# Ledger of designs, part 53: designed miniproteins, single chains, continued (3)

Each design is a single chain, and the fold is of that chain. pLDDT is the mean over its residues in the fold that is shown.

## One batch from the design tools (miniprotein)

Design m9806
Fold by ESMFold2-Fast:
Structure m9806 (fold): chain A 106 residues (1-106)
Amino acid sequence: RPLTPEEEKLLQAVNRAARAIMDGDAEAFEKALTELEKLILESKDPDLVRFGVRAILALQRLAEYLGNEEASKAARKALDSVREKFKNDPERQAIVDEAVAEAEAA
């Protein structure tokens, strides 16, 4: 299945974030996380929201694995921001909670 333009933008933001962690570029990483957060919050597609939240969690684990504490904290802050903005949306909160639980189980 070809990716939608929104799915492509999300993947590009994820790739930029991962590269920024590997390069030790905290500013580029925060920019990429801000773009990911925006794409997640603007999406009406639950699958895109789920994918984006899982991507932030994967970026947090990558940062932890590489010993980049600043990037790990930035990813956690982005996840907390998404959760706060969805606080009055039970369906989107459930997507975030499920993705977090799946990541903790893996």
Scores: mean pLDDT 83

Design m9807
Fold by ESMFold2-Fast:
Structure m9807 (fold): chain A 90 residues (1-90)
Amino acid sequence: SMQKEQEEFRKILDEVYEEVQPKIDEIQEKLDAGEISVDEAKEKMLEIAEEAGEKMLAKAKTEELKERAREITEEWKKLIEDSAKKAKEA
């Protein structure tokens, strides 16, 4: 059922977020401190998004969950690129 699939995907997202959150926080702290550039932060965040995508695919037990994992990974990459572009225009 769609409800069961949504619940399973939420668990995968929660587990992967818990695993990658410390890396995201470290990059944000370095960016806020001026230790890295927006371009360097973008590159590192894109690497984390790819790692998160691979972790989601490894945890996904069905083709439908794997497709959702791929879609979310591409959306995260787009958001990272759009955020970096906006930061450079400010």
Scores: mean pLDDT 85

Design m9808
Fold by ESMFold2-Fast:
Structure m9808 (fold): chain A 88 residues (1-88)
Amino acid sequence: MKDLPEEEFEAEVLAALALIQAGINKSVLRIARTKPPEERERLLADVEASIAKLDKMAEEIGKLNPELAKQVKDAVDELRAEVARLRA
């Protein structure tokens, strides 16, 4: 049996870091809305790179705690939807 306290701590730390990064990217998208098209596209590209990293974090979290991984995936899906809206 794995050490449950350590496994739980690892999943919670990874999820917390992923959600903090998602929150930062949500703030970047809010800023992108106020910027000219050239600067906006640069910020959107930065957010898309962060989305790819968050997807990998969600996969790793899912190996330890599927419920926390779902929270990260939901946050990533919100970021994807906002990026799509800003490009429309």
Scores: mean pLDDT 82

Design m9809
Fold by ESMFold2-Fast:
Structure m9809 (fold): chain A 83 residues (1-83)
Amino acid sequence: SMEESLQALEELLAQQYANLLHLGREAAIARLEARKEELLKEHELVLERHKKNQTPELEERMKRMEELLKHELELLERYIAEL
């Protein structure tokens, strides 16, 4: 389910954030900012692929991916602000 996917994403990001704290503040911020940039680039590539092959199944997958992307970006920004 979407709720289970969001929970798994939150747990994964929390663990990754905890690991990054050992690198020091500046390095951790740089890693989190780089992750945001990678996510946005991947999203643009996915949107371009979707424009070329639009099916109902892919459209449902896109909506799910966008919801997960929004949640991940929001969590990353909150972690950056916490540092």
Scores: mean pLDDT 81

Design m9810
Fold by ESMFold2-Fast:
Structure m9810 (fold): chain A 108 residues (1-108)
Amino acid sequence: MTTLTLKISKEVAEKLPDEVTLDIARLEDGRAVPIARLTLKVDKENNTLTLTFEDVESGAGLEVVRQEVKEDGTVRITLRSPASGAFVEFEYDLKTGEFTLTRAGRLE
């Protein structure tokens, strides 16, 4: 499993539950097909968000294949499973602590 730790604002940390598990799915023929599992753990004492990524088909961790820091302080991170071709892309705003999933899929 691949784990990333991000610093978030106190306000964002207080709004999030201590732990959330999200299944990231692609919509195919009106059905949600699972691609990856994301577990979010919030440390409200240290204002950190720990993200754990797992490929649903293989159970393997996703590798960080790209990190980009934009001029506005947004960090874009792309993760990919070499075993299945599953990928997840997200943006993290360093000013607000906002986390946004931008893309998810599988390579053919």
Scores: mean pLDDT 71

Design m9811
Fold by ESMFold2-Fast:
Structure m9811 (fold): chain A 85 residues (1-85)
Amino acid sequence: MLEEFFELLKKVAEKLGLDFEEMAKTLLGSLMASEAKSLEEVKKLAEEVKKQSVEELLDKLSEKAKKKLEELTEEGIEELKELLS
């Protein structure tokens, strides 16, 4: 569940003294950048990631990137729970 994953990520970020929004944007930006076909697309993506909220970036993910995020969410939930124990 994406919502549970981000709530756990937020708690991990707080425990580590990191900014949750920057962590989430880095993850989403990396997923989007993995599909970029040119340096120009990467530059445009970097500008968009900087300007937009986590929710706005989620809405802009391709189906392929959303599928990859779903896989990472399923794998990451248990690992994030262990980090909070």
Scores: mean pLDDT 75

Design m9812
Fold by ESMFold2-Fast:
Formats: structure tokens, sequence, C-alpha cells
Structure m9812 (fold): chain A 70 residues (1-70)
């Protein structure tokens, strides 16, 4: 189940067990994962944390939309 996998990946990311880019790779979103890796490599630590939080919120919204579609 894609939804179950997304929820598990979100939990792992929030707990620091998995990076955001790793989560996107596991979802098959390789281009987004590459963009995240490039952006993070060029960003200072404070900006990386803000970007990480923004991506976590984005994943939460995607999970909610998938739940609406069942």
Amino acid sequence: DRLKKLKQMLKDVEEGKMSISEAYRKMGRYKESERIDELFSRSDPATREQLRKARIESLKKEIEELEKKE
C-alpha cells in the first residue's frame, strides 16, 4: 500500500532515521530527490532545517490527499 509506505517514511524522516531525499527515492521520485540533495548541499544548516520542515509538511499534505482518494 503506497499510503502506508508514505506514512512510514514520513515517520522515519520526522524521527531523523531517514533523510528527505531518501524518502523521495523510495517513492520513485528520483528527480525531486536529486533536486533536494543539490539544494541541501548548497544551503547552510539553518536553511536545510527550514527546507526539511517544509518538505515534511508537503508530505503530510500528500498523505491527506491520498487518504481523501482512498
Scores: mean pLDDT 77

Design m9813
Fold by ESMFold2-Fast:
Structure m9813 (fold): chain A 86 residues (1-86)
Amino acid sequence: IDDETFKEAAKGSLEEAVKLTRLSAERGTTSMVGLAIGSVRTATMALSALGLTDEGLKFGSRLIEAIEKLDVKGAEKVAKEAIDFL
């Protein structure tokens, strides 16, 4: 597996976390919050495989905080910063 595969996995998981956060905020449900956090963990693991462990943990921590607050715009901002960093 090449680095491009891990970059695509990280990007896809970050985008899914934002999508699930938006759906949770719109529907007033906590079930999608857990799934969104799961997607952040997948992105952090993919970033770790790229040698970006510390950056992945920092972006992951910020994104989880936004998800727990149902801050969709905050989650979008952090995910965009992480994707732009790749």
Scores: mean pLDDT 84

Design m9814
Fold by ESMFold2-Fast:
Structure m9814 (fold): chain A 81 residues (1-81)
Amino acid sequence: SVQIMQLTNQISYILGQIIDLVSDNSDIQNQVIQASRSVRNRDFGRAIDILRQINQDTSNPQVQQLTQQAIQLVQQAQQLS
């Protein structure tokens, strides 16, 4: 649906911001890439699990805020699916 497409685009922009903020941490960067692939494949449950793990693994408050925002958008996409 158009609504899911718009949500996945918003999620992709947020995940791109997280990638830039974690460029010095390859482990978290790889987790963000996996979350992005899960969203693209519409495996929203896996995307939420990975984003929660990133939120726990990061010490960066901006990354924590962006991951929580991404989780909320992924949950909205999941409800529309």
Scores: mean pLDDT 89

Design m9815
Fold by ESMFold2-Fast:
Structure m9815 (fold): chain A 81 residues (1-81)
Amino acid sequence: GLEEEFLALMTRALQAAIAALQAGDELEAEIHIGMALIVHGVAVLVLGRDAADRILRAALDRALAASTDQAAADRVRAALG
């Protein structure tokens, strides 16, 4: 369903952002964070704010589950609000 598609897209973007931060590529990280936020914006229009925010939180949790890099985690959380 649409929630699963948005979750997959946001998760992939946030995983790419974390990988870029771990590699020291700040510009690539910003691009991937921006892509996650664009997908979130579309999800707000299609599903509503509450559902979109829940999906973004789930995507962030999934992206961070494989990482112990607290600095990368904090950077992504700060960028998402």
Scores: mean pLDDT 88

Design m9816
Fold by ESMFold2-Fast:
Formats: sequence, structure tokens, C-alpha cells
Structure m9816 (fold): chain A 92 residues (1-92)
Amino acid sequence: PFSKEEVVTFLTRQGTPEEQVSIIKKLLEELKEHKVPVPQDFLEKLEQLISLYESGELTPEELLSAFDELWKSQPLEVKLKILSFLQDLSLQ
């Protein structure tokens, strides 16, 4: 489950690159577990980025850069769905 502190870290890009990568990995796990209605293409691209990081093909900094571009490319409604979901998780 996401803590309020982890949601703040996600939104503000605070912490080490490794800490931010850990939060992004947790985001993918939570989105998949709760079957959040986000585009399948977003989930597939995020899973691919995490897979490349786990295989050692991406550094933490490269994963964060690629995630930021993926996030920036998403429609506002998708971003708002994810942020609303994270807020709800942090209140549990």
C-alpha cells in the first residue's frame, strides 16, 4: 500500500533515484492489483521500463527520465485517475 509520504515523494520527485524507482515499481504493482482503469499501453510501457531496469539495461536515472516522458505523454484524465487512486490508497 502507498503511504502519504510515498505519494508526496512521487509528486515532488524527492529522494534518491533508487527511492523514486522503488515508488514507480510500487505504482505499477498497485495499478495491476486494483485493476485501475488506465490505458493498457501505459501499463505495458511502464512494465517494459521496469523490466529493462531490473535486467540492468537502464540506470535509475534513465528509468526516471523515461517514466517522466511516459507520464508527460498521458492525457490529463489518465493522470487524474492515477493521482486520485494514489490518494485513496494513502488514506487506508
Scores: mean pLDDT 80

Design m9817
Fold by ESMFold2-Fast:
Structure m9817 (fold): chain A 75 residues (1-75)
Amino acid sequence: MMSMEEVNEKLKEAEEYFKKGDYAKAIKLVMEVVDEAVKQKDIEAIQKVRDFMTKITGDENSGVVKRLDDIIKHL
């Protein structure tokens, strides 16, 4: 079970990895949050990931953001 505090903590860690250029670790942390949120049907957690990825990529039409939108619609 993942709390919203754990979601925020993992996204903060992911942001630091993105800043360091370690995209593999950053994406792994983001996907761990998404996987748990989908398992729990936690739309709020997935929306937080979507907002985070939009901020990181600077592109709301990125493949990752589109995939998160699709997950939210089908959750």
Scores: mean pLDDT 78

Design m9818
Fold by ESMFold2-Fast:
Structure m9818 (fold): chain A 83 residues (1-83)
Amino acid sequence: LEEIKKKLEEYKKTGDSRYLGEVLEEILNTEDLEEFKEKLRIALEFFKEIGKELLDKFKLVLLAKLENDPEKVKVFEEVLKEL
């Protein structure tokens, strides 16, 4: 959780998309569904604050990456309903 927040703060300071890539990889490589859900919520809340365009792009990229993981897709949809 701290690692995700740190990388999002670095992105906010620098605008360097590498930090977004690292956040995405960290989320995608999370095996525990509850930890995956918490990391997703942190990232989605961050992007919601930044703006709709960035949030929508992040959603599209993440859904494409989760194509072969239906359990994570369900968790992603749950988090979106909570936003």
Scores: mean pLDDT 79

Design m9819
Fold by ESMFold2-Fast:
Structure m9819 (fold): chain A 100 residues (1-100)
Amino acid sequence: MTKEELEELIEKAPEEVEELLKQGLISEESAELQLEIIERMKAGVPLEDLEALHARALAAKVLGIPEEEIDEEVFKELLANNELSPRLVEALRRYLERQR
């Protein structure tokens, strides 16, 4: 992925979070946490690690389960419920694949 593509995705991520919140698909607390990590990514910190770790913590909080129980099946549930932006789900999926 190019630096330009990464910057464009970071710029669009807040809009995706706001749209999900507007549709009532995520909580205000979830939206606030997602927007906070996006601001950190805009500061030039590596996207993969921050986005994936934040998505895992958010998923655990939203589902009310320990972070250690977040696996591929849980991602399907999160995607179906639209509790996380598709971008964060994809980042966390890639992170878990690398941890194998």
Scores: mean pLDDT 62

Design m9820
Fold by ESMFold2-Fast:
Structure m9820 (fold): chain A 84 residues (1-84)
Amino acid sequence: MIEELAREAVRRAAELLGAKLSQQQIDDAARVMVEAYKIAEKAGLGDQFLEALRRAANATSLDELLAALAEADRIALEAREKIA
């Protein structure tokens, strides 16, 4: 569930940014997102984080992608501070 969504978000980001990513790089980046999700979930922000990843995975423009990723990053930072 979350693992595939994270991979899809990474693939979409690579596509919109014109980045050349191997399958291993996609899996590694997705793993980082899954770990961020687990932290967000512990802080009660799991649903907000998932929604940000869904927006990133479905982004149709670079602006939309960057906005979604910025929100996911903000949520992850807030979650980290709450459980520290």
Scores: mean pLDDT 84

Design m9821
Fold by ESMFold2-Fast:
Structure m9821 (fold): chain A 73 residues (1-73)
Amino acid sequence: GKASPEAKEAGKLLEEPENKAVYQYFGRLVTENDCVNQKAEAILEAMLPYLQLYKGDEAKLKANLEAVVKALC
C-alpha cells in the first residue's frame, strides 16, 4: 500500500541535511533487520513527533528510533 501522510512527512524530515546521520542509521537498520524493513512505514509514522521536536539532535533521534524499534519489534 501507499505510505501514510505521517510516514511520508517523517521520511521527508529524516532526509533533511541536519538529520543525515540518523537517516543513514535507519537505512542500516532496514538492511540488517527484517522486522525493521517490514515495519519501516510504521516506524517512520511513530518517529514523526520526535523528528519535529528534536531537529538535528542525532543522539536524541537515535535513542527514540531505538526505543520505537524495540516497541514494534
Scores: mean pLDDT 82

Design m9822
Fold by ESMFold2-Fast:
Structure m9822 (fold): chain A 91 residues (1-91)
Amino acid sequence: SKKEKLLKGIGLLLSAMGLLWEAETFGPSRELLEEALELIEEAIRIAKELGDQVLLDQALRQARRLLALAKQAGDTELAKRAEELIKEAEE
């Protein structure tokens, strides 16, 4: 069960990283950033449930990457969501 959750969390982050790479390479679209945000949110929940600090740190790195892209795109709603997620996860 714990290993299954960990593999799910890792898979979610790998998927989010792919979407963020696409956004960095071809331009940050709302759809790419919204999908990446959802994946990162679920990965953070899994990391907190497991007490896995490595997974949490990786998820926070991707959340900060998404925040930078949302700000670059001028998407104030996504930027705020990413900031809130980072604050909640650091507590």
Scores: mean pLDDT 90

Design m9823
Fold by ESMFold2-Fast:
Structure m9823 (fold): chain A 93 residues (1-93)
Amino acid sequence: STKQKIQLKIQMMAGVIDVAVAVELRLGLISQEEADKIYEMVDEIIRLAEKEDFEGALEKIEELAEYLSKSDNPLLQKLGENLRELIEEIKEM
């Protein structure tokens, strides 16, 4: 179903972000505070998607994209761009 496809896309993107953040944190390229904030936002997005609140999930993905775009870390900035592309893709489904 379309709902299951949206949930899968959100889960896959969450996985990519979690791995990237863990790597950058381990390399000392981001702070623990920045990592914790990203994990908190990702968890909320997953929670909203699981209850099929896709409007709420998209709003939280936009908040995460803005947060990542303000990072000094180039990988996190790129992930923010990828999240904006995901928002547009989901809106077209």
Scores: mean pLDDT 89

Design m9824
Fold by ESMFold2-Fast:
Structure m9824 (fold): chain A 89 residues (1-89)
Amino acid sequence: MFELLSREELLEGSRYAAETVPGIIRALDARVAAGRRDGRARAALRAGIADLDALIANTPNPIERSFLAMIRAILRIELANLERREAAA
């Protein structure tokens, strides 16, 4: 059986999604864009994934962890796509 989230966890998760998640996405996007410009896109993506892994490990709220895990999954897909393009070149 799945544990029912508390009203407090739902409110905190909603605030995190509105106030914190957009900032995390913007910071990661800027880092990856800078890495692409400098020919270090793979290193920038790996660093972003590692930062998200650390942040997830230190995030107690399950909703907040779910948003971070989704961002991490997107970065992993982007890294896999980059590695496939490099292998095909």
Scores: mean pLDDT 79

Design m9825
Fold by ESMFold2-Fast:
Parts: sequence; structure tokens; C-alpha cells
Structure m9825 (fold): chain A 87 residues (1-87)
Amino acid sequence: KVREEVIRLLEEMIEAIREAARTGQPLTDLLAPLEERTRELLEKLPEIEELIEKAVAEVRKTAVPGGRETVAERMIEALELVKKGIE
């Protein structure tokens, strides 16, 4: 159940970022809600912290210098990696 709830939260976060990127909504509008959801994820499944660290490291390897338009893509990639680690 906890794993299913965490996967659902990750999917909701990914979809919110994807929609914001698609509609041109500032990602700054999502920072507070995403931060709150991240805290909830860590409370429900502490092991996700290690998955987040691995996801960030992986995305960092493919980082494009100064790519502002790629911020949403990088966030989505990191969340997808976390989700894959749980599945």
C-alpha cells in the first residue's frame, strides 16, 4: 500500500511538471507543492532518499550547461528514475 501511494504521488508530480512545461507555466509555481510532496514521500518511504540521490546523480551526468528549457525534462527524468527504482 505505501509503495503504491508513493508511486501515485510520483506520477502526480511528473504529470504536474509535464503540464506546466507544455502550457508555459512557470516551474516556480510548482516548487512549494513539489517540496511538500517530496517530504510526504520521504515520511512514507525513507528508502526513497537513496533513490532520489541516484536519480539526481544520473541526471547530473547528462546535464546541459545553462539549459533553462531542460529544467522540466531533468525533473521529470529524475522522478521517473525514482519511480522505476520502486517498481
Scores: mean pLDDT 70

Design m9826
Fold by ESMFold2-Fast:
Structure m9826 (fold): chain A 80 residues (1-80)
Amino acid sequence: SVDDRLEENKKRFEKLKKRAEELMPKLSPEQKKIVEEQLEEIKTGIELAEKETDPDVARRTIDNTGKDIDAFQKILDELE
């Protein structure tokens, strides 16, 4: 369901946010900027999906945010 997919995105985001926080002290200023921009984009996507009243729009927002989470995971994997 849409709610299950949103909840999964939230769980994945919290896990990646924690990884990012642990990496931040080791990153260059340029790398920190990339990480901060990815965190803000994912946070915005989750908040938009939570507020969306149209189920079709909510589903698309959740799917797009899931792709952003996948991309962010790859960035963090490369920084480790």
Scores: mean pLDDT 88

Design m9827
Fold by ESMFold2-Fast:
Structure m9827 (fold): chain A 94 residues (1-94)
Amino acid sequence: GKVEEIVKKVEKGEPLPKVNPEDVKELIKNGRFEVLLKLARQGLLTDEAIIEAARLSPRERVVALLSAAVDSAPDQDERARIARLVAEGVRKRE
C-alpha cells in the first residue's frame, strides 16, 4: 500500500509524497515512527495529519514529533500554527 511504498522511498532516499491522517495511522500502527518524523521534518504532513500524529503517537514521542514538525516551518507564525495543531491532537488523545 501507500505506506509500504513511502517506507521503501525513505530507504532509497527518493522524494516523498504528502501524507494524510490515514497514512499517519498506518505508519504508527506499523511502528514506523522514524519515517513519520522524516515526513514531518520535510513539511509533508497535512494539517489533519499533524493533529492525528499528535493524537496517536506515544506520549514520550510527542516532543520529537513537535520538534520535527516545527523544523519544517519557514517563520515564527507558521511555527506557532503547527504547534497549535500538535496541541489540538494532544487534547484529543484516547
Scores: mean pLDDT 84

Design m9828
Fold by ESMFold2-Fast:
Structure m9828 (fold): chain A 66 residues (1-66)
Amino acid sequence: SHMEELLEEAERLKEEILEIVKEKFGETAQRVAEHELTRLIEEAIKEGKLEEAVEKLRKMKQSVEK
């Protein structure tokens, strides 16, 4: 389903962001980011805003790649 595809993409983006954060800022920063990104995705599921969450995660990834 579209919602399952959005959730899969959100989780993939979360993993990619966390790997970049770990490489640039270390394991402690990665743990904090993991908590925040997990909360963001959980709230998006509850509110039916997964598409908006995916867009936000894409922008976050672009930011941490700088």
Scores: mean pLDDT 87

Design m9829
Fold by ESMFold2-Fast:
Structure m9829 (fold): chain A 70 residues (1-70)
Amino acid sequence: DLAERQERAIERAAERAGEGHEAARRVVAAMEAEGVGVDSLPPLTSVAIRSGAEGASREEMRERLREALA
């Protein structure tokens, strides 16, 4: 089922982004230093990096990723 696969992918992405908050902050800072917005990345990647840099919880990240797939 596509919906179940998407939910599983969202859960895994949220877990990884939660563990990578510091790495996400470094990516955002590096991109901003080059004058490039995070929104220039693919939608799921930009949402994951932005949410991680903002320190979003696993649940918040899951909701944001689900919205990006809608």
Scores: mean pLDDT 66

Design m9830
Fold by ESMFold2-Fast:
Structure m9830 (fold): chain A 80 residues (1-80)
Amino acid sequence: SPEDQLIAEWQELNRGFVELIEELAKTKSKEEVEKERDEILAVNDAWLEEQSKTVSPETVKKLQALNEETKKKMDEIVEK
């Protein structure tokens, strides 16, 4: 379905965001990594709000869970 494709595409994009933060953490200061994390989180929140207007409540729940998982992974990387 279009919503299943949307979830899959967003999952792939968020995988890339986590990989980006992991790579940045190797060479950038903690403050710079935190700034990039916060910018990604703001983009994810804005995107979810926009999608919530057109997708099913079940899809919204899945996207919320995906965004929360991404946040937790990035937070773990930043805290190193």
Scores: mean pLDDT 86

Design m9831
Fold by ESMFold2-Fast:
Structure m9831 (fold): chain A 89 residues (1-89)
Amino acid sequence: MLAQPTVTVDKTELKEGEKLKITVDGADYAPPLKIEVFVDGELVLSKTVDTRTAVLEVELPAGKHKVTVEVYSNGALVYRKSFEVTVKK
């Protein structure tokens, strides 16, 4: 079986004006990778990368949010991970 992708964030508590840094490693799944970022169930970023590893930055409004990252390879969802992120005013 192929090793699953990994998704990490640099921190889960942000200050107003800071961007959330999301790092994706496709592991054994071949590029191109489509990465979709959802905030509270709403799609905010969709990016296709022709690299195994990608770094994405997303700006969030103040408050507490659920950030879900989905990784697609060859049109199939191969990994999904959610984070609880707090943005302080």
Scores: mean pLDDT 84

Design m9832
Fold by ESMFold2-Fast:
Structure m9832 (fold): chain A 76 residues (1-76)
Amino acid sequence: SLEELRARLRAGGLSRQEYLDLVRPFMTPRAYALLEEAVAKNPQHYRTILLAAVEAALERGRPIEVEDVQVGLNSI
């Protein structure tokens, strides 16, 4: 679930690619493409971007969309 993913992101311990693979099923294709670009450009902030995007999606009660990834980008 997104709540479990949020907990794992806060705990750390996985690679960037492992987190991307875990989040992919909860995202629209457009949101995932933006996320891949965002984390590639901001490699030191990938966990912050992902965590903020997951939290925004949880507040909306739906899959992670482009808007949620933008919230993540605005958090760095």
Scores: mean pLDDT 81

Design m9833
Fold by ESMFold2-Fast:
Parts: C-alpha cells; sequence; structure tokens
Structure m9833 (fold): chain A 84 residues (1-84)
C-alpha cells in the first residue's frame, strides 16, 4: 500500500526532525545551524515534498557527521602530539 507507506515515513520524519534540529542548533558550527534552519522551514511546510527533502538532508548529514567524527578524532590525536 504505497500511500500508507509514504504517509508513515513522512509522519516518522516529522516526529524525529525537531530533535535533530535541536541537536544541530546546540552546536556552534554555522553550517549545522544553516542545516537546522532549512530543516525547520521544511518541517513547517509538512508536505510530501518537504518529507522527501528532510530525508535526503538527514541522510547526507548522517554521512557528513560520520566523516567529521573520524576527522575530529584524528585532529585530536595530532593536537595531543603537538602539545608534547
Amino acid sequence: HMAEAREAIAASLFAAAPQVIAALRARPDPEERALADELEALLAARSEEAADRILALLLRRAVDLALRRSEERKRARELEELLK
């Protein structure tokens, strides 16, 4: 049932989006704040197109976050070595 599946996905994204937006706003990174602003505008629209865009942005952010976490751990180790 395609319509029911799309509605369930959209509802789940709209329910989860506020927590993701709050987490992004808690960070001092201007790029993450810009993403939070975009997600907030999409959440306010509450359309199927907005749900599709939210999903795409959250998937991209998840990949970017994983890459940034890896790079941050590397930089932390490099900084520790420089401070010796």
Scores: mean pLDDT 71

Design m9834
Fold by ESMFold2-Fast:
Structure m9834 (fold): chain A 78 residues (1-78)
Amino acid sequence: SAAARAEIEALIAASKSADPAEAVRAIGELVRLANRSGDRELIERALAALREMSKHADPLVAIVAAVGARELERLLAE
C-alpha cells in the first residue's frame, strides 16, 4: 500500500540520523515492518537501504543493518 511504502521511506530517512541510537531504532522498525508486510517490493526496498547502511561509519549501526539485511535476504530466498 502507499501508506506502508511511505512508512518504509520515513524509516529509511530516520536510519540516516546522526544519532546512532535513533538510527539503530529506525533500522529495527524497518526490518520488523518489512518482515510483517509480506510484500516483496517493500522487503526489496528495505533490503537495498539496509545494504547501504551496513557501510555506515558507526560500527553498531553497520552491524545492526547487516543483520537486518541478512534476515530480509533469507525471506526473499524462499
Scores: mean pLDDT 84

Design m9835
Fold by ESMFold2-Fast:
Structure m9835 (fold): chain A 93 residues (1-93)
Amino acid sequence: AQELAEELRAKAEEARGVDPLEEARYLLRLGRAYAILGDLEKAAEYFEEAARLARGVDPRLEADALLQLANVYRKMGDFEKAKEYLEKGLALL
């Protein structure tokens, strides 16, 4: 998980300013890696950035990021935010 997070961070940096959707895909994978490591705050940050980069361009990628955010907030005990992100993600599908 930690080795994966380091590789994904390097790939996100390579995509920065070149391909926003490629950057969003690596940020989505980084969010999942940090969630596995138990760093829910970093996971949420990466999923929020992935959703922002995909917004208005790739609804499926935006939905995936928002649904992952809902799961992270549920694990943090923030059920109001979890519900909000779940509804937003499902609306894009």
Scores: mean pLDDT 83

Design m9836
Fold by ESMFold2-Fast:
Structure m9836 (fold): chain A 72 residues (1-72)
Amino acid sequence: ASISELPAQLKNQIENAVSTASETKVQQSSEPFEAKYALAATKYALELAKGKGLSAYVDSDGDKYRVIVEPS
């Protein structure tokens, strides 16, 4: 899946999580989203986290996923 396939709302949540984690040095998470976006969401979070001393991954939440962004 390409990053361009991500819903705008999910992109905004990932951007906010990366920005907030970078500024506060506190773990941030997105709202739960459908599994079909997990790969694209992870790629987007990693691109935004690049050079900021952050790690990004997806965690399962029942049948859905969240992006987690945290200081590495």
Scores: mean pLDDT 81

Design m9837
Fold by ESMFold2-Fast:
Structure m9837 (fold): chain A 71 residues (1-71)
Amino acid sequence: SDLDERVLEAQRTLERLLATHELSEEDRALLEEVMAEDPSVPSKLLGRAVIAQGALELGASPEEAVDIMKA
């Protein structure tokens, strides 16, 4: 489904962020938790990951994207 593809893209984007940007240990742990989720199983955390990925596409910082994940 479109949602499953968006979730996979969000996980891929956050994985790249974790690999290429300096984040706090708490923020790194949160992104690692998102990447450990099964993308085929809907969850609130994965829904927030999709929103965070959309914000990054609009020019949000990595820190702003992580804040969306916490909300």
Scores: mean pLDDT 78

Design m9838
Fold by ESMFold2-Fast:
Structure m9838 (fold): chain A 90 residues (1-90)
Amino acid sequence: PKDPYEREALMLEAEASLEMMKVAIAETINASKEELIETLEEAIEKLEEIAERLRRLLEEHPSPTIAERLAVVEEMLRLLKKKLEELKAK
């Protein structure tokens, strides 16, 4: 993107995607319940930080692209929190 703030938002989404990949890898290798919980908790913390940064960007530099990236990260965060809740219930 030509806009540096939209570029920053895309980089933040890419960082969130890397955290999602860490969770997917842990699931694929059949990591222990304890390791999966730890991986999910770390990913959730990172995505919460990323979402906060995206919200600040959107407030200072309103853009449909930034809003869309925030929505994607918030959905990733919702999915991870649901996975953690389900895993802890087992």
Scores: mean pLDDT 86

Design m9839
Fold by ESMFold2-Fast:
Structure m9839 (fold): chain A 82 residues (1-82)
Amino acid sequence: MEEVEKLREEELLRAIEEARRLVPELGIEGTIEYFRQKAEEYRAKAAAAKTEEERLVYLIKAEVYEEMAKVLERGAKEEPSE
């Protein structure tokens, strides 16, 4: 379980760095959409996985990209909501 959290953190950091590169090229909206699509691709791979290990890895990656899309969406709004 702790190994899972570490993998999630590493993928999240990579996604953050990728976002910083993609935003100037695709814009904020395009980068958010890219990560959402990537999350869906990993969920599809998880559903098709034959082993529990493969399924778990793909689900973790899907969650990371979904979370990153949410982080970018919040970051685009400079004003705090609460």
Scores: mean pLDDT 76

